# Designed miniproteins, single chains, continued (5): the designs that were tried, part 104

Each design is a single chain, and the fold is of that chain. pLDDT is the mean over its residues in the fold that is shown.

## One batch from the design tools (miniprotein)

Design m19838
Fold by ESMFold2-Fast:
Structure m19838 (fold): chain A 84 residues (1-84)
Amino acid sequence: SKKELEEELIRLAEELIRLSLELMDLAGDDRELILRAIGLILRAIGVILDAEWGLLSEEELEEEIRRLREEIEEVREIIEELKE
């Protein structure tokens, strides 16, 4: 259902924010990584608001969920590299 997709999208966006905050903490003096993390947080907030306001169709929700999953995996890979 649309509501289940909205709930999944919000959950993923919240996870992206959490990971992006961890990325910022691990980035040290890397300005490019800090700016990337900030950009991801702002995008995630925008997506949460769009979902909360019911502005996205089911098709748009599925596409945003796909993009959030890709962004989460990319951030996880960067975090793993920084921990090595």
Scores: mean pLDDT 89

Design m19839
Fold by ESMFold2-Fast:
Structure m19839 (fold): chain A 62 residues (1-62)
Amino acid sequence: GAAEKSAEAAKEAAKKGDSAAAGTAGWQFGRMGGNEELARKAVEAGQAGDAEKAAEYAVKAA
């Protein structure tokens, strides 16, 4: 579904080093009924510049 496609987008963002995009994807999953705690961790990792960690949490939130 949309959450799965957004999780793939988060992985691609992390691969390109775009930590902000990866964090934003995590936030979207929280709002769409995913795991809100993991979505928050994705945003925090994105803000810290850790694109890989942001994508990891975003995928788990979906």
Scores: mean pLDDT 69

Design m19840
Fold by ESMFold2-Fast:
Structure m19840 (fold): chain A 67 residues (1-67)
Amino acid sequence: SEGRELVREAIRALREGRLAEARELLEKAHQLDPSPELDAAYDILMSPTSTGSLREALAHLERYLAA
């Protein structure tokens, strides 16, 4: 699905430190497929980011893709 592809691109952007691009991709993914996992990842990324918060956001996105 388009939502799943946007989430894969968001994961890549996060791993590469492109936070603004990742947020934009997650906004588009959420509009296509609202999900608690996407909401959780987006909320985490709206706060100041740390290694721990990035890992937590990535875990939520990976759980979305596993569902």
Scores: mean pLDDT 81

Design m19841
Fold by ESMFold2-Fast:
Structure m19841 (fold): chain A 89 residues (1-89)
Amino acid sequence: MEEVEELIKNGDVESLMKIFNEMRENKDDEGYLRVLAISYRYLGDEELAERYLKYAEQKVSVGVARLMELDNLPSLEAAEEALQRAKQA
C-alpha cells in the first residue's frame, strides 16, 4: 500500500487507475477498498477513509461497502481529486 500512497503523492493518475482495474479484474475487493481508503485520506476525509479500511479488513465486497456508504459512494473521481490535492501539498 505504500506504492499506492506514492502514486497519489506524485499525481500518477494513469498508474493508480491501472491498479484499480487490476484489482477489479482479479476480484481483489480488499485491495480495491484499501486503495479507496488511502484516496479518501488524501482528500482529507479521514472518517470515510477509516470506514473503507474497516470494510477491507472485514472482507466486505465492494458492492456491499457501496450499499453501506450510499451517501458517500466510492468513485474514481474521488481518487483523481486526491491526486490533485496531493500535487498542491
Scores: mean pLDDT 66

Design m19842
Fold by ESMFold2-Fast:
Structure m19842 (fold): chain A 83 residues (1-83)
Amino acid sequence: MEEEKEKLRKEALDHLRQAIRDLLAGNYEAAVKHAERAVELAEKIGDKAFLATAYQLLAVAYEKMGDTEKAEEARKKIEEIQK
């Protein structure tokens, strides 16, 4: 179980790294897709700290796209996770 969990965590981290690269390149839609995948994987893992990080990156991607409503929604998810 722990080995499978670490594998999923590595995949989630790779998606976060790809989202960061896409953000730097101005590929905001691709960044959103990679960040969304990282959120899904973090939920599977049950790691609240990693899940919060994934939502934070998703919020940044939406903010860069000018989607303020979706960015705020992602930030609220971070608040919920940290309670």
Scores: mean pLDDT 82

Design m19843
Fold by ESMFold2-Fast:
Structure m19843 (fold): chain A 71 residues (1-71)
Amino acid sequence: MLPSRDETLEGLFRSLDRDGDGVITREELVAVMGDPDDPVIDRLMALADKDGDGRIDWDEFRALFSEEVDF
């Protein structure tokens, strides 16, 4: 992992975390994407929410970009 990538991801995470509580919720993703029915939101939650609590923390968000994902 490269430090510059971690800094970029942290900045993006903080931008998505509008409430500053250290997690990204489905509602925050909806606010960014503009469509609550967007299937991308469901897929992001399925890939990132490894704890199954409906939230994406920093470690989960970072992990999305640490491994190669096939479409």
Scores: mean pLDDT 67

Design m19844
Fold by ESMFold2-Fast:
Structure m19844 (fold): chain A 92 residues (1-92)
Amino acid sequence: SMEELNRRLTPEQRARVLAELDRLIAEAKKKGLTNAAQSLESLRQAVERGETFPALVLKLAVDLAVAKNQGNTEEAEILSRALDVLLEVERA
């Protein structure tokens, strides 16, 4: 339905996602994973703008697919962990 396409994070879900993204961004920067850090910072900004949950998932899935196709295993792993955070928060 159109309501499913327009689903947004609750304030509590948003706070949790932002906190977890800040942790993953710090880890990516410490490891020198520049592309993953930039992808996660862009995702963090999208969360702050209140973009829909499907849009956040799609953005991250695209960035993850790019990292996998480029053979960037460490970048793909951290992006995959960010996707797990989004999916876990949705289930809670």
Scores: mean pLDDT 86

Design m19845
Fold by ESMFold2-Fast:
Structure m19845 (fold): chain A 69 residues (1-69)
Amino acid sequence: AVDEAAELFRRAGELYNKGKEYLKKGDSEKAIEYFNEAIRLARRAGELAGVDVTPFLEEAEKLIKEAKK
């Protein structure tokens, strides 16, 4: 099951970085979509691996709030 968590963490990181790129470009709608996907994958990965992903989730949620301004 660790293999699934590792893949989900990798994809969450990629989506998070894309979200940050869209946020810098002013594409708030796409930024929010990427951050929401990253959060979903990170939560699932954390559950599978027994890892605390709270700091990542809080950072991503903060960026979603910034994008909604």
Scores: mean pLDDT 84

Design m19846
Fold by ESMFold2-Fast:
Structure m19846 (fold): chain A 64 residues (1-64)
Amino acid sequence: MEEYLELAESMIKTMLTAGVSPKTAARATIEVLVSQGVPEEEARKIVEEALKKLGIKVSKKDIA
């Protein structure tokens, strides 16, 4: 679980640096985690925690 949180943080930072919006970065990160076998609900929680640690606000509606 902790390794996926660090991965999510890294991916979101990389996408934001490339000019991707926080909402799009969050959604893309959820899709990557799901593709690696993480259940969608867990992927969403991991991305929410990553955003919280990074101080980034994204609406729950944008990532649900």
Scores: mean pLDDT 78

Design m19847
Fold by ESMFold2-Fast:
Structure m19847 (fold): chain A 72 residues (1-72)
Amino acid sequence: MQAIFDQLQAAAAQGKALLTAYSEEKYQQTVAAAQQGPEAAQAMVDEFFKESPELGAAALAVASYTQYQNHL
């Protein structure tokens, strides 16, 4: 469990850096969607994948880590 948490945390940190390089709003939007629930998070990740695979991957990492924290 700890190893998975560490991996998600590292991936989320990289994802946050990439999202905030575009704007803080994209990062906040991703976190807010993840906090609303899995469906909202999935919709946001899907939108970002349509723009760029890198944005989608970054959003997925941030959303996954946020959801993991809520279930911890």
Scores: mean pLDDT 76

Design m19848
Fold by ESMFold2-Fast:
Structure m19848 (fold): chain A 55 residues (1-55)
Amino acid sequence: MPSMAEQLLTIMALHEQAPEATQAVAREVGALAKERNWSFEEELRELARRAQEAL
């Protein structure tokens, strides 16, 4: 179970390795969160999940 801190660390790890990939994922997740009215926690969870898959 990833904590919020673990989710942020995963996103940061992808940003350090591939900032362009991190920005692309962030744009996609941000658009989905805005359209679907996700909470900040749900947006972070999805962003971290996709970042983990990209690592």
Scores: mean pLDDT 80

Design m19849
Fold by ESMFold2-Fast:
Structure m19849 (fold): chain A 90 residues (1-90)
Amino acid sequence: MTVEELIKELTNEDGFIDKDEFARKLAEESGRPLEEAQRAVDALEKVLNSPEGKLDAKKVLHLARFYNVKTARDLYELGLKLKEILEKET
């Protein structure tokens, strides 16, 4: 699944993606544990300065384009890398 397809599927009418739905879909697409996907999404939430429990769909797309991320799996891996960077800086 592409990032664009993932975002289109999960985006609510308000332009936000529910954090729990995003984590579940990333775990499913990547074949990875849900706990790890939740940590990746937590890092994305912090980097995007999103409201608690939600991600701005346009900001997620912008981040994916900036890092040349094309698939849901690559977006998951980006989230894990961002988590490691955030943990190292704190």
Scores: mean pLDDT 80

Design m19850
Fold by ESMFold2-Fast:
Structure m19850 (fold): chain A 97 residues (1-97)
Amino acid sequence: DKKKKEKFKKALKEADKDKDGYLDKDEANELALLLDATILEDEDFVGDKLNAAGAYRYYHYFLTGESPLESDPEKGKALDKDGDGLISVKELEELLE
């Protein structure tokens, strides 16, 4: 759904309030609320930044409309293109292309 992808991209950019290109815990949970997605847990972050496991929760919900029961770090790792353990706003947007 093209309009659903466009709404996700807009919500993603709005959630990145400090414009650092990553989502902190507050920004990631605001994104989850905007998308009616699952709320993220502490284990979905490395320090204050969204990690591959947390990104997998959004990706799973976007594709299936269902929240996963738990984070899947191995599946999330495939979304982490630069291997830094963090998921950038840009990497999340690229999932929608």
Scores: mean pLDDT 65

Design m19851
Fold by ESMFold2-Fast:
Structure m19851 (fold): chain A 88 residues (1-88)
Amino acid sequence: GAAEEMILNQIDYLIRHKDYDRAIAVLERELAIDPNNAKAWTLLGEVYLLQGRYDEAIDYYQRALSIDPNHTDARDNLQRTRQLLAES
């Protein structure tokens, strides 16, 4: 709905401006309301990945996939993050 679209637009804006702490706070609030939101878990993983926090990013992508095994972004980002961690 319109509320979900507004939250996603806010998170996208914060990520583009590298305001990761606020993006995390918005995502954590959303997940407190709906812990089965695979997209929110995936975006949380992406924020941690962009900060170089690969272990936390992997955990969030795995949680997204436990909710929605067909979540393409979570799967692709999980594989990429594991590769980045192996190269560090």
Scores: mean pLDDT 87

Design m19852
Fold by ESMFold2-Fast:
Structure m19852 (fold): chain A 105 residues (1-105)
Amino acid sequence: ADPARLIAMLEAAGYTPEEIAAAVRALIDMAGGLARLAAEGHGDVAASLAGFEADLGLPELAALIGAMIDAGRSPEEVKRTIARLFARESPNPAAREAAEEVARA
């Protein structure tokens, strides 16, 4: 739901396929960054996850990222899991391709 919702919002705002692909990559990198900050004991991860829920309207992604961090998953595992989700659920071909590239890494 959250991947399709994000893509629909970006398409409605008039972003290009290349910009949508870049936004998906940035979101995946942000998820990995949150896992890294949590592992290092730095940053306010809870506030960042609340931002995903409240500001971006991505409560399912926020919950998944939070659960993975609580389970002690590595930044690379978090990035790969979110990338696989976008590869599976994104209706936009550019977003799917970008996510598939990250998922294969």
Scores: mean pLDDT 77

Design m19853
Fold by ESMFold2-Fast:
Formats: structure tokens, sequence, C-alpha cells
Structure m19853 (fold): chain A 91 residues (1-91)
């Protein structure tokens, strides 16, 4: 339905906002590795839900948008994981 497509698009928008906020605040040293991970985890969850809805609705463009945001969140989580392991080696 158009309502479900609108819902999926809103989830993509929210996920994009969380990824942008995590990237900006982490780059500027405003948040910890743990806080950045929480933001990326939430963004990934929203992106996955949006993708699931978009697939159900058969909206290929929206599937692509949700998948790309999910990939960005995953890349962020991988970076945080590497940084967490680097910090463990310093102890």
Amino acid sequence: SEEERRRARELVRRAEELVREAERKFREGEISLEEARELYDEALELAREAERLAIREGDRELVREATLVGARATAGLMLIYVKEKEEEKKK
C-alpha cells in the first residue's frame, strides 16, 4: 500500500539521520565508541525494517535506498569494532 511505502521511506529517513549524526559526532570526538555503536545499531535495525517493508510492497527503488543506508550503518559498525579492538590492545 502507499501507506506502507510511506512508512518504509520514513524509516529510511530516520536511519539516514542516525548514520549522519553518528558519523559527525564521532568524527568531532563528541561521542564514545559505545555511543557511536548504539547509533549505528539503531540505524541498521530501522534500515532492515524499511527493506523488509519495501520488499513486501515490491518497491525496488525503496529496497535500494534501504539497502544502501543499511550498508552505511554496517560500515560504521565495522569501523567501531576495529577501534574497540585497538583500544583493548592499549590496556
Scores: mean pLDDT 87

Design m19854
Fold by ESMFold2-Fast:
Structure m19854 (fold): chain A 56 residues (1-56)
Amino acid sequence: MEKLKEFALEILAKRAGVTPEEVEQLLRSGLTPEEIAARLGVDPNTVAYARKLLEE
């Protein structure tokens, strides 16, 4: 489980040009997947999946 979460954060960080720590902070925020996706420049479905992994 840990590895999959780490991998998802790294992929999102790479796509957005930010750090994995920044991605994790955004996913833990009260923002919607759509708002986070807009900030990271990725698909909302990808954000929703990563957020679900983080909430485990």
Scores: mean pLDDT 75

Design m19855
Fold by ESMFold2-Fast:
Structure m19855 (fold): chain A 80 residues (1-80)
Amino acid sequence: SFEERVEKLRKEAESIATPEQLEKARAYADEIRDIMEKLLDRRFAEQGVTPEERERRRKLIDFNAAEIYYTLAKKLAEKQ
């Protein structure tokens, strides 16, 4: 379901035409990031992975969220 939500957001980026849509998309990307980080924290607590591995995975989540927002901002700039 998270992959489906992320894919939907990426597809919506291609149709971004207004600042209001960009603001909504940014808030949505932030919510996805927060949910994914909480899920990873629960999983890591249960599985006993190393702190270094946990940090690496958190950085990947942050990067993915930033990439989504960057794509949306770029599309909006191109249309204005």
Scores: mean pLDDT 66

Design m19856
Fold by ESMFold2-Fast:
Structure m19856 (fold): chain A 68 residues (1-68)
Amino acid sequence: SHPPLSEQDVLDIAKTVERSTPAGREAAGRSISPEQAKEMALKAADTLAEEVGLSEEKKERIREELEK
């Protein structure tokens, strides 16, 4: 069995997506705004949290942390 993903694990993955997305787009010769990178991170976090079965309270805390 794989270890269950925690709220912190989902948040760390989402933050990695946010940080990687602008650099990846610049390397590909396509611009992406910080707002778009944050939106992609929020979508990734929400999808992952739903798949892992995190509570609504934990999902809201992840969104709040990413929106800061």
Scores: mean pLDDT 69

Design m19857
Fold by ESMFold2-Fast:
Structure m19857 (fold): chain A 77 residues (1-77)
Amino acid sequence: AATRAAALQVIVRAAKRLGDEGVDFHALPAPEFYRRLREEAHRIIDELEKEGKVTPEQAAAIRAEVDRLVDSALAAA
């Protein structure tokens, strides 16, 4: 539950950052959108680890859950 909640929070933050950068979610193809979302989410996780807000083990678990959620969403699209 904690890892999933953290992964969802990171995904929401990644989507917000992409929107703030002017990414048009309606114009972007699903594979391109999910690729950019994953990349941005991984950057956020790397930053959290660098700042000591998560352990390396927690960061790895959150990355794996982000990848699983993104892959599941893309498969459903």
Scores: mean pLDDT 82

Design m19858
Fold by ESMFold2-Fast:
Structure m19858 (fold): chain A 79 residues (1-79)
Amino acid sequence: SKAEELEARAEEILKEMMEEFKKLDVKYLLEGIGLLLRAIGLDIELREAIARGDYETAEELLEEMEEILEELKELRERG
């Protein structure tokens, strides 16, 4: 189903974020924590959007989560 596809994508993004976070230099940990908290907030909103059948909003929230993942990867490359 569309809901299962969106949830699976969100879970994969969060999994990748945790792997990138584990590779961060200590000097970037606070910034990395901030990015993870933003992603968790978006994941909550995404699940609420899925629950009400608002798949357009869920797709937009997934794009925002992907942008945070890229920010985490850039942060990791700086250390």
Scores: mean pLDDT 88

Design m19859
Fold by ESMFold2-Fast:
Structure m19859 (fold): chain A 61 residues (1-61)
Amino acid sequence: SLEEGRLQVFKEASRELHRRIAELEARTGRPVSDEEFHAIVKEVAGRMRERLAQLEAEAAA
């Protein structure tokens, strides 16, 4: 269903956010900065919005 698809997109976005933070911290050897955190959140949120729009387009077709 569309609701199940939306939940999956949200769960994927949450997992991606955590993964990207962990990967950056592993590479740098330090905690993520506020600026880096905001940049990651912006990119993940953008991709989430695109996936949600695609799901709605598919449901309308």
Scores: mean pLDDT 85

Design m19860
Fold by ESMFold2-Fast:
Structure m19860 (fold): chain A 68 residues (1-68)
Amino acid sequence: MSPEEIAEAAERLIRGLEPEEAAEVARDTLESVGAPEELIQKAVELARAGDTEGAGRLVKQAILEAAE
């Protein structure tokens, strides 16, 4: 699976989850790609606030940047 495929799958998954579940998936995914703690906290905060689309977009971008 390419980084692009992983990023797209992660975004779709996070968008379809409830806020707390989306926050957990976003945290685990961002930690696995070595994202900065500040970015992890921002994605978790967005997901918990109900902005699962915003959280998904941040996770997608971080995966793509880590692969570059």
Scores: mean pLDDT 82

Design m19861
Fold by ESMFold2-Fast:
Structure m19861 (fold): chain A 57 residues (1-57)
Amino acid sequence: SAMEEAEKKKYQEQLEALKNGLREMGYSEEKIEDMLLLIEAVKKRVSPEEYEKIRKG
């Protein structure tokens, strides 16, 4: 739907701004990737144990 597309686009724009801000603060790409994995885990409402499993593969 139009609302779903607008929300997805806004989320992607916010995510890109966050990534750029973290780079400006001196975070490594590895750390930024780790933080993005945590954000997605929280968004999916996974437990801390499930997050660790996802992170480690």
Scores: mean pLDDT 74

Design m19862
Fold by ESMFold2-Fast:
Structure m19862 (fold): chain A 55 residues (1-55)
Amino acid sequence: GRLAELARRSGLSVRQVRDGVAALRAGLFSAEDLARFAEISLATAREMERLARTL
């Protein structure tokens, strides 16, 4: 699935991607804030934000 593909490309676990997507969907963080706090690339956080809108 899309979560597993992003996890593989970003070096994250599927659970980390799922948790990030859930946090963005809940409005707990912006993509920029999530990238900073989770120490992931902004590109990865923005892709999680796109997944949050489609899942």
Scores: mean pLDDT 82

Design m19863
Fold by ESMFold2-Fast:
Structure m19863 (fold): chain A 99 residues (1-99)
Amino acid sequence: EAEKYLEKGEEYFKKGKYEEAIKYYNKALEIYESKGIKDKLIARAYANLGEVYYKLGKYELALEYYNKALEIYESLGIHDMEMMDIGVNILKIAVDRVI
């Protein structure tokens, strides 16, 4: 059921409706957190929140959520393309803050 909120958040993100995307990602996270679940889907929710905050220019919040996603991927031993994409976005934020 939390996955349906992730999917809805991703649909709003694709439409550029970032505030609605945040709302649905937070709904997914509330369900995961209430159940004590630490899996790839909660990492994806954090990564998606990082991306939305990056698009909104809220770089400190973007970094916070990307780091939460990376922590979960590391704890799960996952080193796939999603984790690499997070690393690239963190690097982009670091460059944007220097310039």
Scores: mean pLDDT 77

Design m19864
Fold by ESMFold2-Fast:
Structure m19864 (fold): chain A 60 residues (1-60)
Amino acid sequence: LEKSARAAAEAGRAGDAAAAGAGGFEMVQLDPKNEDARKAAEAGVRGDAAAASEYAEKAG
């Protein structure tokens, strides 16, 4: 979980919303109760790389 959160956060910081969102989806599959992981995935699918990065970081 922590490794996926770090990779997703770094992707989002680089402006890659799709990669950050994909990481968020992976984290939700590992822990469905993780609200921050779900928000990271949602931000990624809408193209919000900054929000996806922030929530991915909080999910780890």
Scores: mean pLDDT 75

Design m19865
Fold by ESMFold2-Fast:
Structure m19865 (fold): chain A 77 residues (1-77)
Amino acid sequence: KDLEVVTKVSELAKEVYDALLAAGMPRDEAARYALKVSNAVMKGDLEKVREILREAGLPDEQIDEFVKKAEEIAKLA
């Protein structure tokens, strides 16, 4: 259970990181946002996930997809 949650959080963090890099964000900043998202997902704080992604400048459609994935991970915990 816990290992599956950690694996899914790591996968989501990588997807967020890749999306931010594609949006033109520097690697160090993208990594910091990915870590913030990971921490919020591990806490089950979906509103914080949305806030972090909006602060990072992702479009609402991508934010909704990532929040949906975070919600699925939270259900496993």
Scores: mean pLDDT 84

Design m19867
Fold by ESMFold2-Fast:
Structure m19867 (fold): chain A 67 residues (1-67)
Amino acid sequence: LEEQIKEYEERIKEDPTDVQAWTDLAALYLEQGKYEEALRYAQKALELDPNDGLAKEILEEAKKKLE
């Protein structure tokens, strides 16, 4: 999990428009219980692609956990 996070972080540094990398990072943070990070990364994915269904689901779940 930690190694996967680093790989996606590197992808984002090389291509900040890689929606899949933002969405996958958000999912990994959600799985680790890092809801604030999951929320931020999912929001970024949706800024790049408003139709990313997975990012929307992650955003909703992270918001519920932070309430």
Scores: mean pLDDT 81

Design m19868
Fold by ESMFold2-Fast:
Structure m19868 (fold): chain A 68 residues (1-68)
Amino acid sequence: SNAYLEARKATLKEAVELLNIPEEYKQKLLDAIDKVTNEEQLRIVGQAIKTILEDGNVEEALKLLEKL
Protein backbone atom coordinates (compact mmCIF):
# COMPACT_ATOMS: atom_id res chain seq x y z
CA SER A 1 0.00 0.00 0.00
CA ASN A 2 1.05 3.65 -0.41
CA ALA A 3 1.00 4.05 3.40
CA TYR A 4 3.47 1.16 3.78
CA LEU A 5 5.75 2.61 1.09
CA GLU A 6 5.68 6.04 2.80
CA ALA A 7 6.58 4.43 6.18
CA ARG A 8 9.58 2.66 4.60
CA LYS A 9 10.66 5.91 2.90
CA ALA A 10 10.50 7.69 6.30
CA THR A 11 12.77 4.98 7.80
CA LEU A 12 15.31 5.50 4.97
CA LYS A 13 15.25 9.29 5.57
CA GLU A 14 16.11 8.69 9.25
CA ALA A 15 19.01 6.44 8.15
CA VAL A 16 20.30 9.19 5.78
CA GLU A 17 20.32 11.77 8.63
CA LEU A 18 22.64 9.45 10.61
CA LEU A 19 25.20 9.16 7.77
CA ASN A 20 28.57 10.86 8.32
CA ILE A 21 28.71 12.46 4.84
CA PRO A 22 28.54 16.05 3.48
CA GLU A 23 25.09 17.70 3.54
CA GLU A 24 25.10 17.96 -0.29
CA TYR A 25 25.11 14.13 -0.57
CA LYS A 26 22.49 13.73 2.18
CA GLN A 27 20.23 16.08 0.20
CA LYS A 28 20.71 14.00 -2.98
CA LEU A 29 19.71 10.84 -1.08
CA LEU A 30 16.68 12.56 0.52
CA ASP A 31 15.57 13.85 -2.92
CA ALA A 32 15.95 10.32 -4.35
CA ILE A 33 13.85 8.86 -1.50
CA ASP A 34 11.10 11.46 -2.13
CA LYS A 35 10.91 10.35 -5.80
CA VAL A 36 10.45 6.64 -4.89
CA THR A 37 7.05 5.35 -6.13
CA ASN A 38 7.63 1.56 -6.13
CA GLU A 39 9.43 -1.33 -4.40
CA GLU A 40 12.25 -1.58 -7.01
CA GLN A 41 13.22 2.09 -6.53
CA LEU A 42 13.03 1.63 -2.73
CA ARG A 43 15.52 -1.27 -2.98
CA ILE A 44 17.91 0.82 -5.12
CA VAL A 45 17.92 3.69 -2.58
CA GLY A 46 18.30 1.18 0.29
CA GLN A 47 21.32 -0.36 -1.47
CA ALA A 48 22.87 3.12 -1.96
CA ILE A 49 22.54 3.87 1.78
CA LYS A 50 23.95 0.42 2.65
CA THR A 51 26.95 1.07 0.35
CA ILE A 52 27.75 4.27 2.30
CA LEU A 53 27.26 2.58 5.71
CA GLU A 54 29.41 -0.49 4.91
CA ASP A 55 32.07 0.95 2.56
CA GLY A 56 31.85 4.76 2.95
CA ASN A 57 31.65 4.86 -0.86
CA VAL A 58 29.47 7.89 -1.71
CA GLU A 59 30.51 7.84 -5.42
CA GLU A 60 29.21 4.25 -5.90
CA ALA A 61 26.02 5.11 -3.96
CA LEU A 62 25.31 8.09 -6.26
CA LYS A 63 25.95 5.83 -9.28
CA LEU A 64 23.26 3.44 -7.98
CA LEU A 65 20.79 6.37 -7.71
CA GLU A 66 21.25 7.02 -11.48
CA LYS A 67 19.26 3.78 -12.05
CA LEU A 68 16.14 5.59 -10.75
Scores: mean pLDDT 85

Design m19869
Fold by ESMFold2-Fast:
Order: C-alpha cells, then sequence, then structure tokens
Structure m19869 (fold): chain A 59 residues (1-59)
C-alpha cells in the first residue's frame, strides 16, 4: 500500500539523517528507491527531522 511504502521511506530517512547524510542526498535516495515525487520525498524528510527532534527533546 502507499501508506506502508511511505512509512518505510520515513524510517529509511530517519536512519540516513542519523548517519549524517545530507537532506538533498536523502531526497534523491527516497525518490529513486520508493518512486516518490520530489515534493513527497521532501515532506517525508521534513517529517523525519521533526520526529527525531521531538524524540531528542523528550529524552
Amino acid sequence: SMAARRRRALLHAMGLLQQGVSREEIVDELMERYGLSRAEATRIVDEAEAWLQAQLAAS
């Protein structure tokens, strides 16, 4: 399903952010690997960053 694909892309983006991969490289990776548009991939990276920041703040 699209929802499951987007969830996998979100988790992948979170992992790449933790590895220090740039936003631009992550967007390109998500577009190629999951068939997402640039707008969709960018939204997922924004969501991944927000999720990681929220987890860090709650620690």
Scores: mean pLDDT 85

Design m19870
Fold by ESMFold2-Fast:
Structure m19870 (fold): chain A 112 residues (1-112)
Amino acid sequence: MTLEELRKALREAFPDASDEVIELAAQLLYDVEQGRATPEEVKERLEKIMEEDPELALRVAGVIYSRAVEQGDEELAKVARELMEKIGEKSPELRAQVEAWRAALDAVEAAR
């Protein structure tokens, strides 16, 4: 997916998000797809997105987790999962979404 396609997809899903946080999220997803982001860089960038828009950060972390699992990148998967858990702890309103995410991941694993 191109950087422009990522910006459009994120804007469609999060119409009320700031242009700055959409750009941060799109650039992070693009860098992860290109293999240019380390787990440490992903953690720092996800934490910044989370402080501005926890719901968008949860979506981005979920996408990164799925990609990391498919590629066998255990460190990246761990970072993404830890951020999803942290978002659920800081934002009780998103806890149901975090629980739904865990259920979806368990269902995908069971189907393999």
Scores: mean pLDDT 80

Design m19871
Fold by ESMFold2-Fast:
Structure m19871 (fold): chain A 68 residues (1-68)
Amino acid sequence: GAAARAAAGAAGRAAAQGDGEAATKYSLEMNKLGGDPAYAEKAAEAARQGDADAAGLYSAGSAHFSES
């Protein structure tokens, strides 16, 4: 949905800017909003491991594959 896509975009942007805290927050929000669960889970796992870039990329993928 639009909310999941917005959260994924925010996570990807934060990760690209090196903001791991924001990327983690938005990845978890996207998971709650019902993005693609496989990608959302990978985003949350990457965020827990401190990999902000991977978290942002998986968040964007979750929103993309859940249909925009």
Scores: mean pLDDT 66

Design m19872
Fold by ESMFold2-Fast:
Structure m19872 (fold): chain A 78 residues (1-78)
Amino acid sequence: SLRAEMEEAAARADAAFAAALPLMSDAELEALRAAVGPLLAEAARAHDAGDEERALRLALEAARTALALSEAALAKAA
């Protein structure tokens, strides 16, 4: 299900971000916030409007974006 995909992606993103956080510069953290923040804000608006499918898709995109940027930061530090 879309919810299960979002929950899996969010868990992976959370783990990757926790590992990446101490290795990230302020600029990398700002880039992550700039990429993820608008997606989470749109997901919240979709949820408030009762559009759960759109909210889940946006949350999934936010999680995948956070994962990709966190993994990129980890790769740079290796």
Scores: mean pLDDT 88

Design m19873
Fold by ESMFold2-Fast:
Structure m19873 (fold): chain A 64 residues (1-64)
Amino acid sequence: SSLEQAGKQAGEKAKKEALEKLPDAVEVKIEVELLADGSVRAVATATGKDGKKVTAEAVVPIPP
């Protein structure tokens, strides 16, 4: 579905950006939400071995 595709794209973009900020991350958590305007927002949180965290965000519109 278009919603699933948008969620996957947003999640992949957010994850890539988080890993670029913290390449040695031991964990990446991705949260995806549907916005009121019909877009999908993904937030990726990367955690390093020392407990350092970085976040990255991506927003992708749902195709019609």
Scores: mean pLDDT 82

